# Ledger of designs, part 30: designed miniproteins, single chains

Each design is a single chain, and the fold is of that chain. pLDDT is the mean over its residues in the fold that is shown.

## One batch from the design tools (miniprotein)

Design m1025
Fold by ESMFold2-Fast:
Order: structure tokens, then C-alpha cells, then sequence
Structure m1025 (fold): chain A 74 residues (1-74)
């Protein structure tokens, strides 16, 4: 699913950031850019307004959880 793809790409960014010794700010910035890209993908899709709103809500929750996790671990 789109949400699973987002989570997978977000985890890849976090892993790459840790391996390349990126700052917390750099990792969070990359995660924000990923979130913005997925919002644009959802808004540009042929999904109904209700489905778009539901996906963006779930995406926002996942993004917030990942950002809080990174803040605690990095």
C-alpha cells in the first residue's frame, strides 16, 4: 500500500542518515520532504476526497511517530 511504501522509504532514510552520520536536523528534514512528496502523490491521485483525507491522516500519524522515534534515538 501507499502507507507501507512511505514507511519503508522513511526507514531507509533513517538508516542511511545513521550510516552517513547525518545530524538529527538533516534526518528530520529528509523525512519532512518525503511526507510532502507523499501528500502530493495522494492529492494528485484518482482516489475519492474521503479516501485522500483518510490516507493523509494515517500518513501524518506515521510521520509524527517516526519523527518522535528519531528524536529519541539520534
Amino acid sequence: SLLDEFEEEAEEIIEEGKEKNWSLEEILQRLQELYDRYVRKIMGSDLSREEKNALIDELSKKAQELAEKVKKEV
Scores: mean pLDDT 84

Design m1026
Fold by ESMFold2-Fast:
Formats: C-alpha cells, structure tokens, sequence
Structure m1026 (fold): chain A 58 residues (1-58)
C-alpha cells in the first residue's frame, strides 16, 4: 500500500504539466491491476492520496 502511494505520487510529479487525459491514461495503465489486488478500503485510500498529489502537481 505505502509503496503504491509513493509510486503514484512520483508519477504525478513526473506527469506535472501534462493534460488530465494523459495523466488518467498513465495512472490507469500503471495502477489498475495493482489497485484491484487491494481491499476496497486500501484501494480507496491509495486512490485519494494519488488524486490529491495529482491535483497539487497538475
């Protein structure tokens, strides 16, 4: 879980200045399967952390 949050935040930083469509495509590609392996609570927590980071860096 913590590793996924870190990866998501780093990806959001790398994608800073990119369009929302590009960010969404890359996050879906990289994290969809990983998030599906988590519990609902864990997946929601990671998703909120990543979304918060994306909003700060986009």
Amino acid sequence: MDELKKEGIELAKELSGKSSDEVNEEFEKRFKEKLEKLSLDEAQEVSREILSAANKYL
Scores: mean pLDDT 71

Design m1027
Fold by ESMFold2-Fast:
Structure m1027 (fold): chain A 84 residues (1-84)
Amino acid sequence: MPEATREIDSGDPEARKLVFQGVDHLEQGNYDLAKKYFQQAVKVGGEDNTRKIVDAISRIYESMGMPGFAKRIRELADEAIASL
């Protein structure tokens, strides 16, 4: 079930938009672009805010029965953060 509406209401809106764009590109198989968007989210909103947004989105995908995709989001975001 989509619970993304709760994320839109709070947190850093600029970093959140970048994370959503990254997840959208990842869903389309554009891993390189997804990673760049996650890196931009860290630069705009900081590591802590980006981690919170990624965790929230990851939990949504887990609740939708997509734990594999949730793991990919988390792993790619962790790699993007660690690369900075």
Scores: mean pLDDT 77

Design m1028
Fold by ESMFold2-Fast:
Structure m1028 (fold): chain A 88 residues (1-88)
Amino acid sequence: MEIKVKAEGDSETAKGLAEDLALQAARLMIRGLSPEEVQKLLEKGKFKDLKAKIKVERISPHEVRAEVELEDKKNNTKAKAEVEIRVD
């Protein structure tokens, strides 16, 4: 299994949260969940003052990509993370 992570953000905290959510989303996709199921499960993670947008895609039968965009309304900070997982 290979994991690739790219992240950017206005703060290290927001960046780390975006990376964590993207990793969770990609792992759920590898376990066979649909994009809608992944979004519903991660939507239940209630974040105070944070807004999260989650996008997941199956690139191939053995590869998935997850992208997370986070916005902290109180601190006017944004972060984005992209995770790709490949399994043999």
Scores: mean pLDDT 76

Design m1029
Fold by ESMFold2-Fast:
Structure m1029 (fold): chain A 71 residues (1-71)
Amino acid sequence: MSKKIAEEIAKLFEELGYPLAAMAARKLGELGVDASTLEEFLKRLKEATSKEQQEEVAEQIITLAQKLLEE
């Protein structure tokens, strides 16, 4: 289930022009991050109506993926 939510987030980031954030979303799904965490990112991304808000969500998901990969 988390992989499906991660793919939905990744597709939205690809559509918005954030390919690194899309890759980060897919990586979180592969790492088995809790569905609730991914659902929160999906909600925030859907609510992000400005480029600034979208960039904030992109940066946060990239940071989370980097942190988990470095541990």
Scores: mean pLDDT 82

Design m1030
Fold by ESMFold2-Fast:
Structure m1030 (fold): chain A 96 residues (1-96)
Amino acid sequence: ERREAAERLVELVREAAELARAAGSAALSRLVADFARAAAERLERLGLHELAEELRRLAEEAERAAAVGAPEASPEAETRVGDLLAAAGEALERLE
């Protein structure tokens, strides 16, 4: 269950990162990067080193996308990324 929750967390963050990048939003990509770094730290503390490394990689990709993105996001992209990160946050809470 813990590993399944962590795997779902990584999948949700990956989807959020792809959506933020496709939307071309620096703000959304930065939000994803910040979340991914915090989640990676939690997974590392839980001994889930491979999944933590995947989240760190996603955070780095999101930071690169943020560097070339526009400062504004469409309301639809903002809502979708927000929903994915909220679901990821729920998965992260289940890891306690």
Scores: mean pLDDT 84

Design m1031
Fold by ESMFold2-Fast:
Structure m1031 (fold): chain A 76 residues (1-76)
Amino acid sequence: MLSPEEISTLHAEAESLLAEAESLAASPSATAGERRLLEQAQQEYQTFLRSPSLTSFNDLQVAVGLLALHHAVQKT
């Protein structure tokens, strides 16, 4: 079980990760695949809010990371 301060820190970081994912998917170069990855990141964020844990936070990080990687590759 995470402490309240750890949960607060992870919550702030999760909001930042979701905002980054939304910014990437709002790019003029964003593909349908990137928008689908945003939907996955949004679902992982909702899961984290319902049950905050290091595991659910890591799942969110992976989803956002996949979107960021996909966006970077599409530019090349």
Scores: mean pLDDT 80

Design m1032
Fold by ESMFold2-Fast:
Structure m1032 (fold): chain A 77 residues (1-77)
Amino acid sequence: MLSKEEEEKLEPEIQEKLKELEELRKKHSLAPDVRQRASQELKSIVDNETDIKKLIEKYNEILEELLAALEPEPEPE
């Protein structure tokens, strides 16, 4: 999870993404694999990115992957 100081540096759009991710983590507290992956990916992108635009893009990717893992899509054939 990001520190409060790091969150304050982010644009409002990214802060909303963090709230959505945190809500997913709370709902799935009994699914440690999902929580652990989300925390590691957030820290990785913050450590590697200085551009807000890239941060938003990576947050969207993490949210999409988490949603797909929590609610598996049917395979239409």
Scores: mean pLDDT 58

Design m1033
Fold by ESMFold2-Fast:
Structure m1033 (fold): chain A 65 residues (1-65)
Amino acid sequence: GEYVAKAKAAEAAVRAARARGRAGEVPVEVAVGEILRAIGDILDAYLEAERAGDEEAVRFIKSLK
């Protein structure tokens, strides 16, 4: 559903930001900022899914840890 899609997009953003930072394409501070933003998006998706009672989305987001 929507929460799973949001969590997947944020996970992909974390991976992309880590790759760009490691490759030296962006300053480390920019890469860290992008990672922190994506982690915030995952947390928001988790809280929204839990509040909505979407057990499948909550289970999926927990599997990302």
Scores: mean pLDDT 75

Design m1034
Fold by ESMFold2-Fast:
Structure m1034 (fold): chain A 68 residues (1-68)
Amino acid sequence: MEEAEKAGDEADKAGAGRVLAALDAGDQSRATEEQQRGQVDAYEAIAAVGGEELARELAKKHRIKPPA
């Protein structure tokens, strides 16, 4: 459980870093893409570690947007 939460949190932090880097470069389109990718990466990281059921529970609890 903690490992899945940590994987999601690390993916979310990495995504935020990529968004900030894109904004610093003045690339709003890239910033939007990186933000969307970060949400997908966080969900996938949790699902990979804890499985789909745990991923859905943690997504609901921590407001992580699952891939649409």
Scores: mean pLDDT 65

Design m1035
Fold by ESMFold2-Fast:
Order: sequence, then C-alpha cells, then structure tokens
Structure m1035 (fold): chain A 94 residues (1-94)
Amino acid sequence: MEEKSITIEIKPGETLGQVAEKIGNAVEKLTGIPREEVIEFLKEKGFDLDAPATLENLKRIAEAVEEFLRSKGYDAEVKVEEKDGKFIVTITVK
C-alpha cells in the first residue's frame, strides 16, 4: 500500500480543540474521513478540548487518533515530538 504522511506544527498554549481541528483536517486529507468525526471521537474519549496543549496530553491524543484510524482499517502511526519550542505531530497511514 502507498504510504502517506502529514506533519503539523502546534505552538505551546494552543488548546486541544485547536489541535483536534488540525489533526482532523490532516486525517480528512489522508483518508477522506470527515474532520468532524475525529473531533467527536476525541470528545467521546473524554478529552478536555479547552485544555492547553502539552507534550503529555498530545501523546495521549496521538494514541487515541492512532486507535481511531486502526479501527477504520488503516495501518496508522501518530508521532509527537517537541522541537524548538513547538510540538510536531506526524500522522502516517499505509
């Protein structure tokens, strides 16, 4: 299968709601799954979308998004890195 990746940048102090919108948009571009479905999944998992983005809560969101994509039949990996005062999230689907 053809491997596709999207990398997004998140600044410290963005809310998890803003992060969810960015991740949802990336998932929609990679898979065609509506952005809104990703956001609702995160809400149902109990994420506080008004909380600020930290490395710890971004890793938890990455795990949740990875499980969501795998449940939809994608071989998916979501990585979170901290670099130069920013967070880098890379979403890969195969």
Scores: mean pLDDT 84

Design m1036
Fold by ESMFold2-Fast:
Structure m1036 (fold): chain A 59 residues (1-59)
Amino acid sequence: MSPDFAKKLEDYLVNEHKVPPLAAKQLVLLLQDGEVTKDRLAQILEERYQIPKEDLESL
């Protein structure tokens, strides 16, 4: 994963969707460490925060 994508994702979750900064950072770290897949992260964001998976594909 590129550092630029990780930063864009964290900023997007916090600024556009008002996800708590600590939660956004933890989700991004799980993705960077390979603990979750992009598909699993998209599912968590859709179920918990109602963020469409298509929004992640645009980043």
Scores: mean pLDDT 77

Design m1037
Fold by ESMFold2-Fast:
Structure m1037 (fold): chain A 94 residues (1-94)
Amino acid sequence: SAEIEELLEEIIELTKEIAEEYPEIEDLVFQISALAYMAAADTKAGRLTEAQLAAYEAQARRLLEELSKHVPEEKFERLRELVDRFFAALREAV
């Protein structure tokens, strides 16, 4: 869970940075961090099934695809890499 908590903190920090630079997409960016927080909380509580994890990951991928239209590639790739690592860590915990 230490790796999951660390990756979640990095996602929250980067999403705050993006929201400050691009206020017009704040709601979209907030949805990504909220989704990550919920997935981590469900994992910690022992409530997350593999099917629920797959649904969270699929939703995160859709949100990231939309975000890619509004944010420079460098910032997008940093967030995508963190989200990919985060869900990989969750899969090992479930």
Scores: mean pLDDT 86

Design m1038
Fold by ESMFold2-Fast:
Structure m1038 (fold): chain A 94 residues (1-94)
Amino acid sequence: MVTATITVTLSQPVDPDRLRRELRRELRAAGVEDHVRSIETSSTSVTVTLEADSEEELLLAMQRALAAISRAAAALGTTIQSVHVDVSGTSTRL
């Protein structure tokens, strides 16, 4: 398995409970819910941890998750200020 943690900071503070609800909806709509290990929200930040069986699958899940985060932020009248991504993987044994 490979994992990625996406940390997003928002340009304006929002209600973290509303942000979490919108984010969960958008991640489900994007079809990445099965890859989501954890979601943390604050008034100004989102942290999503994703897992996948391959690096290619993880990259696609990350792309979809980032788009979902952007849509959730827009729904609450804010924008993404910065994005930090940390990727940790173990080589798949052949």
Scores: mean pLDDT 83

Design m1039
Fold by ESMFold2-Fast:
Structure m1039 (fold): chain A 66 residues (1-66)
Amino acid sequence: DPNSPEYLAALEMARVVIENWLADQGRAVTEAHRAFAEEFTRRLAGRLSDAEFAREVVRLAAERFG
């Protein structure tokens, strides 16, 4: 449910993880990165542990944007 507190928390986690990954590279967050965070969260929220979710966000962000 995209309006649930759990979903919104997962979306915020994905956004923060991506922002920190980009900041480590001297890069700014763009609309494409925000759209990716939303897409990722829709697919995988509630299906992975928090640690697995964070690791998978970085892996797929690196594949798509790195």
Scores: mean pLDDT 82

Design m1040
Fold by ESMFold2-Fast:
Structure m1040 (fold): chain A 93 residues (1-93)
Amino acid sequence: SDEELIKEGAKNAKKPTPTEIARSVLLSLGAKEESLKQEFDSETLQNWVSATTPRGEVRVSATVSGDKAHIKATITDNNGEVTEIELTVKLDK
């Protein structure tokens, strides 16, 4: 499931930083490392990392608070359908 892939990506981040967590989540969702791009959303005032995956375009933002990461992922599939997933993952250390 997408939720399980997002959790695994967050736990596998090289460092518990917003950008590294977002990158790791995108890789877990099937993005190629070379397709990752950082972008700024002027409406939400947040940094996003985006990539193309086999399932469509995915945008991820993460916020770190203590030992937890709050992750928001937006998946736009090949038919233009948008799915938003928001979850909290406990990080190791």
Scores: mean pLDDT 78

Design m1041
Fold by ESMFold2-Fast:
Structure m1041 (fold): chain A 81 residues (1-81)
Amino acid sequence: VPSVDELLARAREAAATLSPAELRATLAEIFEQAKELSVEDQLELASRLARLAGEMDPERARLLLETALRIHEAAQERLAA
C-alpha cells in the first residue's frame, strides 16, 4: 500500500497535469488505496488533500475536497466501530 506521502504526491501531480475527469478517476483510485491505511494516516491524508485543494482552481478544488471528505468519513466509521 502506498504511503500518505506517495498518495499525496500522486494527487498533487494529477491536479497539476490532468483534466478534471482524469483527476476524478485518479482520486477514486487514491480513495480505494486510502482504505488500506491506518486511521491516523487516513486522517492525515484527508487533511493534506484539503490543504492541496486551497492551491487549485475551483473545479479541481471541489474534487480534492470531496475525496478528502470521503477519506475522513471512512476513518470516522472505523473509529466508531
Scores: mean pLDDT 86

Design m1042
Fold by ESMFold2-Fast:
Structure m1042 (fold): chain A 81 residues (1-81)
Amino acid sequence: SPLEEFLERLRELAKESDEESKKLLEAIIDLLESYAAANPDWSDEQLLQVALSLLKWLKKENPEFAEVFEKAIELVEEALA
């Protein structure tokens, strides 16, 4: 599924990241999986749109992690294409 593909690519990004960025990405993955489980009626596209909005907000509020969030945003945009 597009969501599963995105989450797997996000896990790969976490493996390539420094320890702080890795923990942050893992926390985001856990949040998105929890949100998907809580909303089983939502489509992958709807969940990916929530992920995109969340990542854009996190990038704005946490400029020190802007590079890793930008890479994560690119992954969600690819999953939506």
Scores: mean pLDDT 86

Design m1043
Fold by ESMFold2-Fast:
Structure m1043 (fold): chain A 90 residues (1-90)
Amino acid sequence: MEETPERVALRQKHNAAAQEPIRATADALLAGDYDAPAQSFTTTVDGVPRTHSVSVAKLVEVFPPQYAADMVARLAEDAGLHDEAARLRA
């Protein structure tokens, strides 16, 4: 598998754009604020702007709180937010 510079840059931009929304979502879960507003960010996918969202309320509606915390921890790890991920798993 070979990542082109363009693909690497796109992935890095996506991860960077996701960091702030994921951190806010992690902080809300850690505070027990399950009604926190959805966090949104926009990245370019196949040349088209796409809006992504992360919602604590939606996650805990679909998953048990423990599983929602693990899912957000995984998203935080993928976004490079290792401290937030560790706090969610503690």
Scores: mean pLDDT 71

Design m1044
Fold by ESMFold2-Fast:
Structure m1044 (fold): chain A 75 residues (1-75)
Amino acid sequence: MKRVTIEELKERLEEAKKRLEEAKKNKDWNEYAASVEAIKLVIDALETLGYEVDEELKKEAEKLVEEVAEYYKKL
């Protein structure tokens, strides 16, 4: 992971958030779940590189993971 920069991970996070909003708009729950997983992985990678992830970003990711879990429980 040392070959990936913090700036690249921030760009991937923004891209994942954008995909999440599009998936939500299109009601594509498979893409929604994949976008949530991507956000979680990027946050983990940022922390692995020693970057302090904003509490807001961590709370958003936790909320999204819970939302996906609740959705699958209803299926």
Scores: mean pLDDT 75

Design m1045
Fold by ESMFold2-Fast:
Structure m1045 (fold): chain A 93 residues (1-93)
Amino acid sequence: MDPEKLRVEVAASMAMIAAAVTKRYGDEKASAAAKKAIEYLSKAIEAVEAGKYEEAVEYLEKALEYAKASGDAALERGAEEALRAAREALEKA
């Protein structure tokens, strides 16, 4: 697959995951751990858009750690899927 097309598809997938998670917490006071997970997901998306998959993986590992600490299974699953996608992109890039 074209590396540019792969980058766009990975960034779009991560953005959809982050948007779904953020919407879930939009009307409620999220825990400090959940807020940190969302913060690191946002940083990971910026890194993917810049083609910096190694940095994105580091941010996503932190996002997953905070997602697990939040106790929110949906946030944890979203972080795991984003991390998997970023790792796959890093191997192909």
Scores: mean pLDDT 71

Design m1046
Fold by ESMFold2-Fast:
Structure m1046 (fold): chain A 100 residues (1-100)
Amino acid sequence: SAAGQEASALEGPLLKAFFQKKPVTEELRERAERFVRAAIELSRELIAEAKADKDKSRRLGYLIAAALLAGMAIMVAEWVGAPKELIEELERVRREALEL
């Protein structure tokens, strides 16, 4: 998916910047917000695949992936001071994945 490609491309560089405690520039914030939006969409896609899959093991794999992605995106969003609405949406998506 387009969201999956964008999330994958942005994840590594953003996590590296986070662990290196790099200053939050406007460019870094814009990249982080793009990653967060892509992570929300990809997590929703993973939850939809879990709901459609009859294999319990594959379904669990999709749900774990969605929960981990949403959790990581929450960390990035809080670090860069992303809008509260994006963080609340990630928390809703993570909760849905954990409750399925």
Scores: mean pLDDT 83

Design m1047
Fold by ESMFold2-Fast:
Structure m1047 (fold): chain A 134 residues (1-134)
Amino acid sequence: VLDKTPEIVQKIYKLILEGKFDEAMKLIEENKDKLDPFTINYIKGVIYFLKGDLDKALEYFEKAYKLDPYSPTVLTLLIAVYAAKGEREKALELFDKLFKYSAGNPEYFNLARDAVKGADPKELVKRLLELELK
């Protein structure tokens, strides 16, 4: 839904920010029927990104991107994971799309810029999830 973050997603975000990745994954699996495939894929990507499994993070973010290629959230996360992998040119190519689809919210663009500059993944994720909490 576009209007507000469901209570279950808020609980998952809290677990992620507390570093409780196994509990977050369990909560996703137990609530698959209440979560859309887009949300499941990008949140799993976030968990792997914070665990430092950049290849798994990329796989899940690409699955989320395929479901919604216009999401500023997923575009920002793809930029962040490419930057973390050292694939700077691929990260930079996504900025044009992010600028177009951020719908006047510069915070997504600022997050992506900071990711390319080597900002800490935990800080990037915290800022991004705060944008999603509405």
Scores: mean pLDDT 82

Design m1048
Fold by ESMFold2-Fast:
Structure m1048 (fold): chain A 77 residues (1-77)
Amino acid sequence: EELEKWLDVVRRALGRDPSRTLTLDQLRAALEEEFGKEVPEEKVRSLLAYLDKDGDGTITEGEVLDKVAELQKKRKE
């Protein structure tokens, strides 16, 4: 579904960034590159809030992996 596709985009963007972290602006750019259209700020902020479990304003590889595992677990149960 859409969320899994967005998580895949985030993982690829993290792989391209030397710091292995994404800010709100980097997340928006990655999503817009993948989908070929503007993504509303509100959607990007919602995704960031969903992934950023410690509230530091950035997304780490570990946070994305945790969410991917959570979604896969939910589908298999």
Scores: mean pLDDT 72

Design m1049
Fold by ESMFold2-Fast:
Structure m1049 (fold): chain A 118 residues (1-118)
Amino acid sequence: MSPLERALEELVEFLDEAIRRLREEKASLEEARAMAREIIERLERVRSLTENPELRALLERYIAHLEALIADPNATVEDLLAAFTGVAGLAKAALTALRERRWDELDAFARHTLALLA
């Protein structure tokens, strides 16, 4: 397993648990912000390991979005949940592309996500 594949697997596992806690355990906004900080660190790790420019651009965009949500006093648990769900989609698409040695699905995901964030 490559360092990038392992980092993506660990990111997916963390995100699935974070999303579950926000949905099922009614985690507080403070806990959601703490999880967002951990997600940012994991996204920065993935960014450092990837040579794919589209993936790097998406990672940088999600890092900025999560940092903005953490800093926003009006941000809700639902805003963080939506952001975590988006990051999970990206991480799963990247992991699939890496495992199958096919980046066409990540390109499609990138176009869709960048259009939504524009």
Scores: mean pLDDT 82

Design m1050
Fold by ESMFold2-Fast:
Structure m1050 (fold): chain A 95 residues (1-95)
Amino acid sequence: SPYIEGVRKIFDDFISLVTDPESRDTLQSFKDTVLEIMSLYSEEEQKLVKEVVEDVANTVKTYLDQGLLTPDQGVQQFIYNFYFKTLDAFLKRIG
């Protein structure tokens, strides 16, 4: 799926910015879980997840580039905002 490959690339790009081994491992585990779950989703649901991941990654990267977040804080914000925005997007789709 182009959506699964898109999400993989976004995670890999984000992981490349993180040098702390614990934060890197956390992101890698999270990536693997998200990609596995996406493989069970419809193409439309995969697209929705990709759009959320792109939005969250771009926001966090902007704050990292501005020095407003450390890499560790960026990992925490990425995971938190991913869960929140993914849930919101799915709820809006079915409501």
Scores: mean pLDDT 79

Design m1051
Fold by ESMFold2-Fast:
Structure m1051 (fold): chain A 61 residues (1-61)
Amino acid sequence: MTPEETRKLIDEEIEKMLAENPELKNYPLDTIYLLARYRLVIEGKIEAPESFKKRAEEILK
């Protein structure tokens, strides 16, 4: 997966998250991006180390 494709997936996930929780727009961008990456890792759409994947599962449970 190219960096450009990864960025597009993250941006799409952020839009989905903001539609569900508009208050997230008031959070730091780094926090929003991290949450989007966690969701994409759990969905299997992007690759990450096992430690990152484990943390994503714990946070998003």
Scores: mean pLDDT 77

Design m1052
Fold by ESMFold2-Fast:
Order: structure tokens, then sequence, then C-alpha cells
Structure m1052 (fold): chain A 95 residues (1-95)
């Protein structure tokens, strides 16, 4: 369906963002990691407004929340950690 294709594209973008943030985290680029967290929070708020079936919306939101939580556990910079935690919390509200 059209919704399935849109959800697949969004899920791919979320996975790509998580992978990019993980590489930035390995390099200690905490300012870029913080920005990624802030952008993810905005992205999940936007996803929450899309006319997606509940199951697909929850799947994407859960993926984003898990990714952000995992990155936050590894982040040593408090501002980056807080941005990632806020993004995870926002994703959980959309789920």
Amino acid sequence: SEAERLAEQIERSVRDAIEQARELLKRGDYEAVKLTGEQMAEAVRWIGKLPLPEELRRRIAELAARGMDELAKEAKDEEAKEALRKAAEEARRVA
C-alpha cells in the first residue's frame, strides 16, 4: 500500500540517522550527536501527524525510541545525552 511504502521510507531514514549518530558518537562529535537528537525529536513529532496506520506509526516510533535510548547510554556528554533522551521520550509519546 501507499502507507506501507511511506512507512518503509521513513523507517529507512530513521535507521540511517541512528547509524550516522552512532558513528559520530564513536568519534566523540557530541555537538553533531546533540543535533541529531534534536532533529530526531522534530522528525518523530512530524511522524505522529502523518496519516499512517497505528501499527506502522508505533513500529517507526519504537525503532526511534530504542535507537535514541541506546545512543544515550553510550554518550558521555551530558547535553548530547539529554537531547537523545528527550528524542526517545518524544518517540514514546508518538508510539
Scores: mean pLDDT 88

Design m1053
Fold by ESMFold2-Fast:
Structure m1053 (fold): chain A 85 residues (1-85)
Amino acid sequence: SMEQLEAFNKLLHELDRYISEKLATLNEEQRQKAVDKVNAKLFEMTGKFSELLDQKASIDEVIEKAREEVKKIKEEVDKFMAEIE
């Protein structure tokens, strides 16, 4: 449904904003290293979504997975920030 797509997009926008705000506090060299690690995690996340869609998972299952992955990536970003700062 449209509401489910809006929920999914909201989760992705929330993650993007969170990452952008954290990266903005870093210098150029630190930001480059953090971006590489974040991109690796985002690539892993999109791979999981593609697998679910190939298995004909429902949109609700994809949204639930998105919530889990967003939380996981936020925790990883916080860990990267603690190691850099």
Scores: mean pLDDT 79

Design m1054
Fold by ESMFold2-Fast:
Structure m1054 (fold): chain A 59 residues (1-59)
Amino acid sequence: GAANARKAAELAGVSGAAGERAVRRMAQLMDSSAEDAARKALENGPEAAAGAVLAALPA
């Protein structure tokens, strides 16, 4: 939900390394093919990264 999106955005903003680790973990939960999309989302900022993480999380 929205709380997870907010947390993901904060996590992506903590540091570059922490954000990339989150992206990789989310990609592992979905499919490695999602890795590039999630990584590119981080380049567009925390809100885009939050969306990618939320999509990967089991609701």
Scores: mean pLDDT 55

Design m1055
Fold by ESMFold2-Fast:
Structure m1055 (fold): chain A 100 residues (1-100)
Amino acid sequence: SKAEALERIRELSERIVELLEQMGLPDLADQFRAIIEEFIAKVEAGELTPLDISKYNLSLMGIDVEAILAARQSGDPEKIRIAEEIHRLILELSQIMFQL
């Protein structure tokens, strides 16, 4: 259901934010929160279009790319592992968004 999809989006988003903060990327975490809050608001208002889904998905891919680049630039194996987990969670989030 739409409600179950939104609940799963919230759960995935909370985990992604936690992981971005663990990487020391609070500004990126704030950007991610803003994207998700805007997406959820559009879904709840019944205003979401297929073009909006594509726009939000591209924004999420931008977060994903910035996280992995920051991890690789740090040379920290732990941050690289966290960025790979973020990547997997963003892919799951993207799949749910395209089903709405």
Scores: mean pLDDT 90

Design m1056
Fold by ESMFold2-Fast:
Structure m1056 (fold): chain A 71 residues (1-71)
Amino acid sequence: MAYIRLDISFPGGGLNQALIDALRALGATNVDYIDATHARVTTPASNAGRVIDYIRSHGGSILSARQVPRS
């Protein structure tokens, strides 16, 4: 199965454990926390739209999105 890796930004901050837990509940398989404004999220391609919509609706931006192979 294909995965999408998203580099995301929250310029107002707000990248916290509750938001990370919500991304995992939406089907994100990995969340690399970089800082309060920046993370990398990996999700199955089938769930990528839901994850992206959640990020955008909560003040986040998608800096990059790329297909990656299953580890």
Scores: mean pLDDT 80

Design m1057
Fold by ESMFold2-Fast:
Structure m1057 (fold): chain A 90 residues (1-90)
Amino acid sequence: SLYETLSEEERKKLIEMGEDMEKLREAFGKDDLSKPEVQKFAKEVGKELVEMALKGVPEEEYKKKLKEIAERAKKLGIENVAKVAEELAK
């Protein structure tokens, strides 16, 4: 399993980023997901955040991605996702 090959520090980063992903998932559930472009965006966000967590990217790079997610969410009109992403980027 992945956990058998990860250090304690890498596991902690995965847990912390996983909590952020859970908050974003809940926010998506509060927004209008009827539009195909919003559904595609949600899938892309999930994939990108998992990839970043597995790569152990620096905090600054991760926060920049969260700001990008917030901006894209605003353009799509999904305000709960935009607000949560901005808060997580602080």
Scores: mean pLDDT 78

Design m1058
Fold by ESMFold2-Fast:
Structure m1058 (fold): chain A 77 residues (1-77)
Amino acid sequence: SHMEKRREEIKEQLNKRLAEMKRRLPLDQLITLLERMIAVLKELLAIESDEEMREQLNIMLEVYEERLAELKREAEG
């Protein structure tokens, strides 16, 4: 669907940005930054009334939470 394609495009762009950040930042700093970004996204979702923006914020939140979980596993391994 159109929504599914848009979701995948957003995920691809976010994953590229996160890969670049991982190359430039120490792992602990990247984890801290992602935790902060997730907190901000949750605050934005609590006040956002625009459906399209809420969808984009939810996609970003999903990607950041998935990457944060992976980075935490990497840090513990």
Scores: mean pLDDT 85

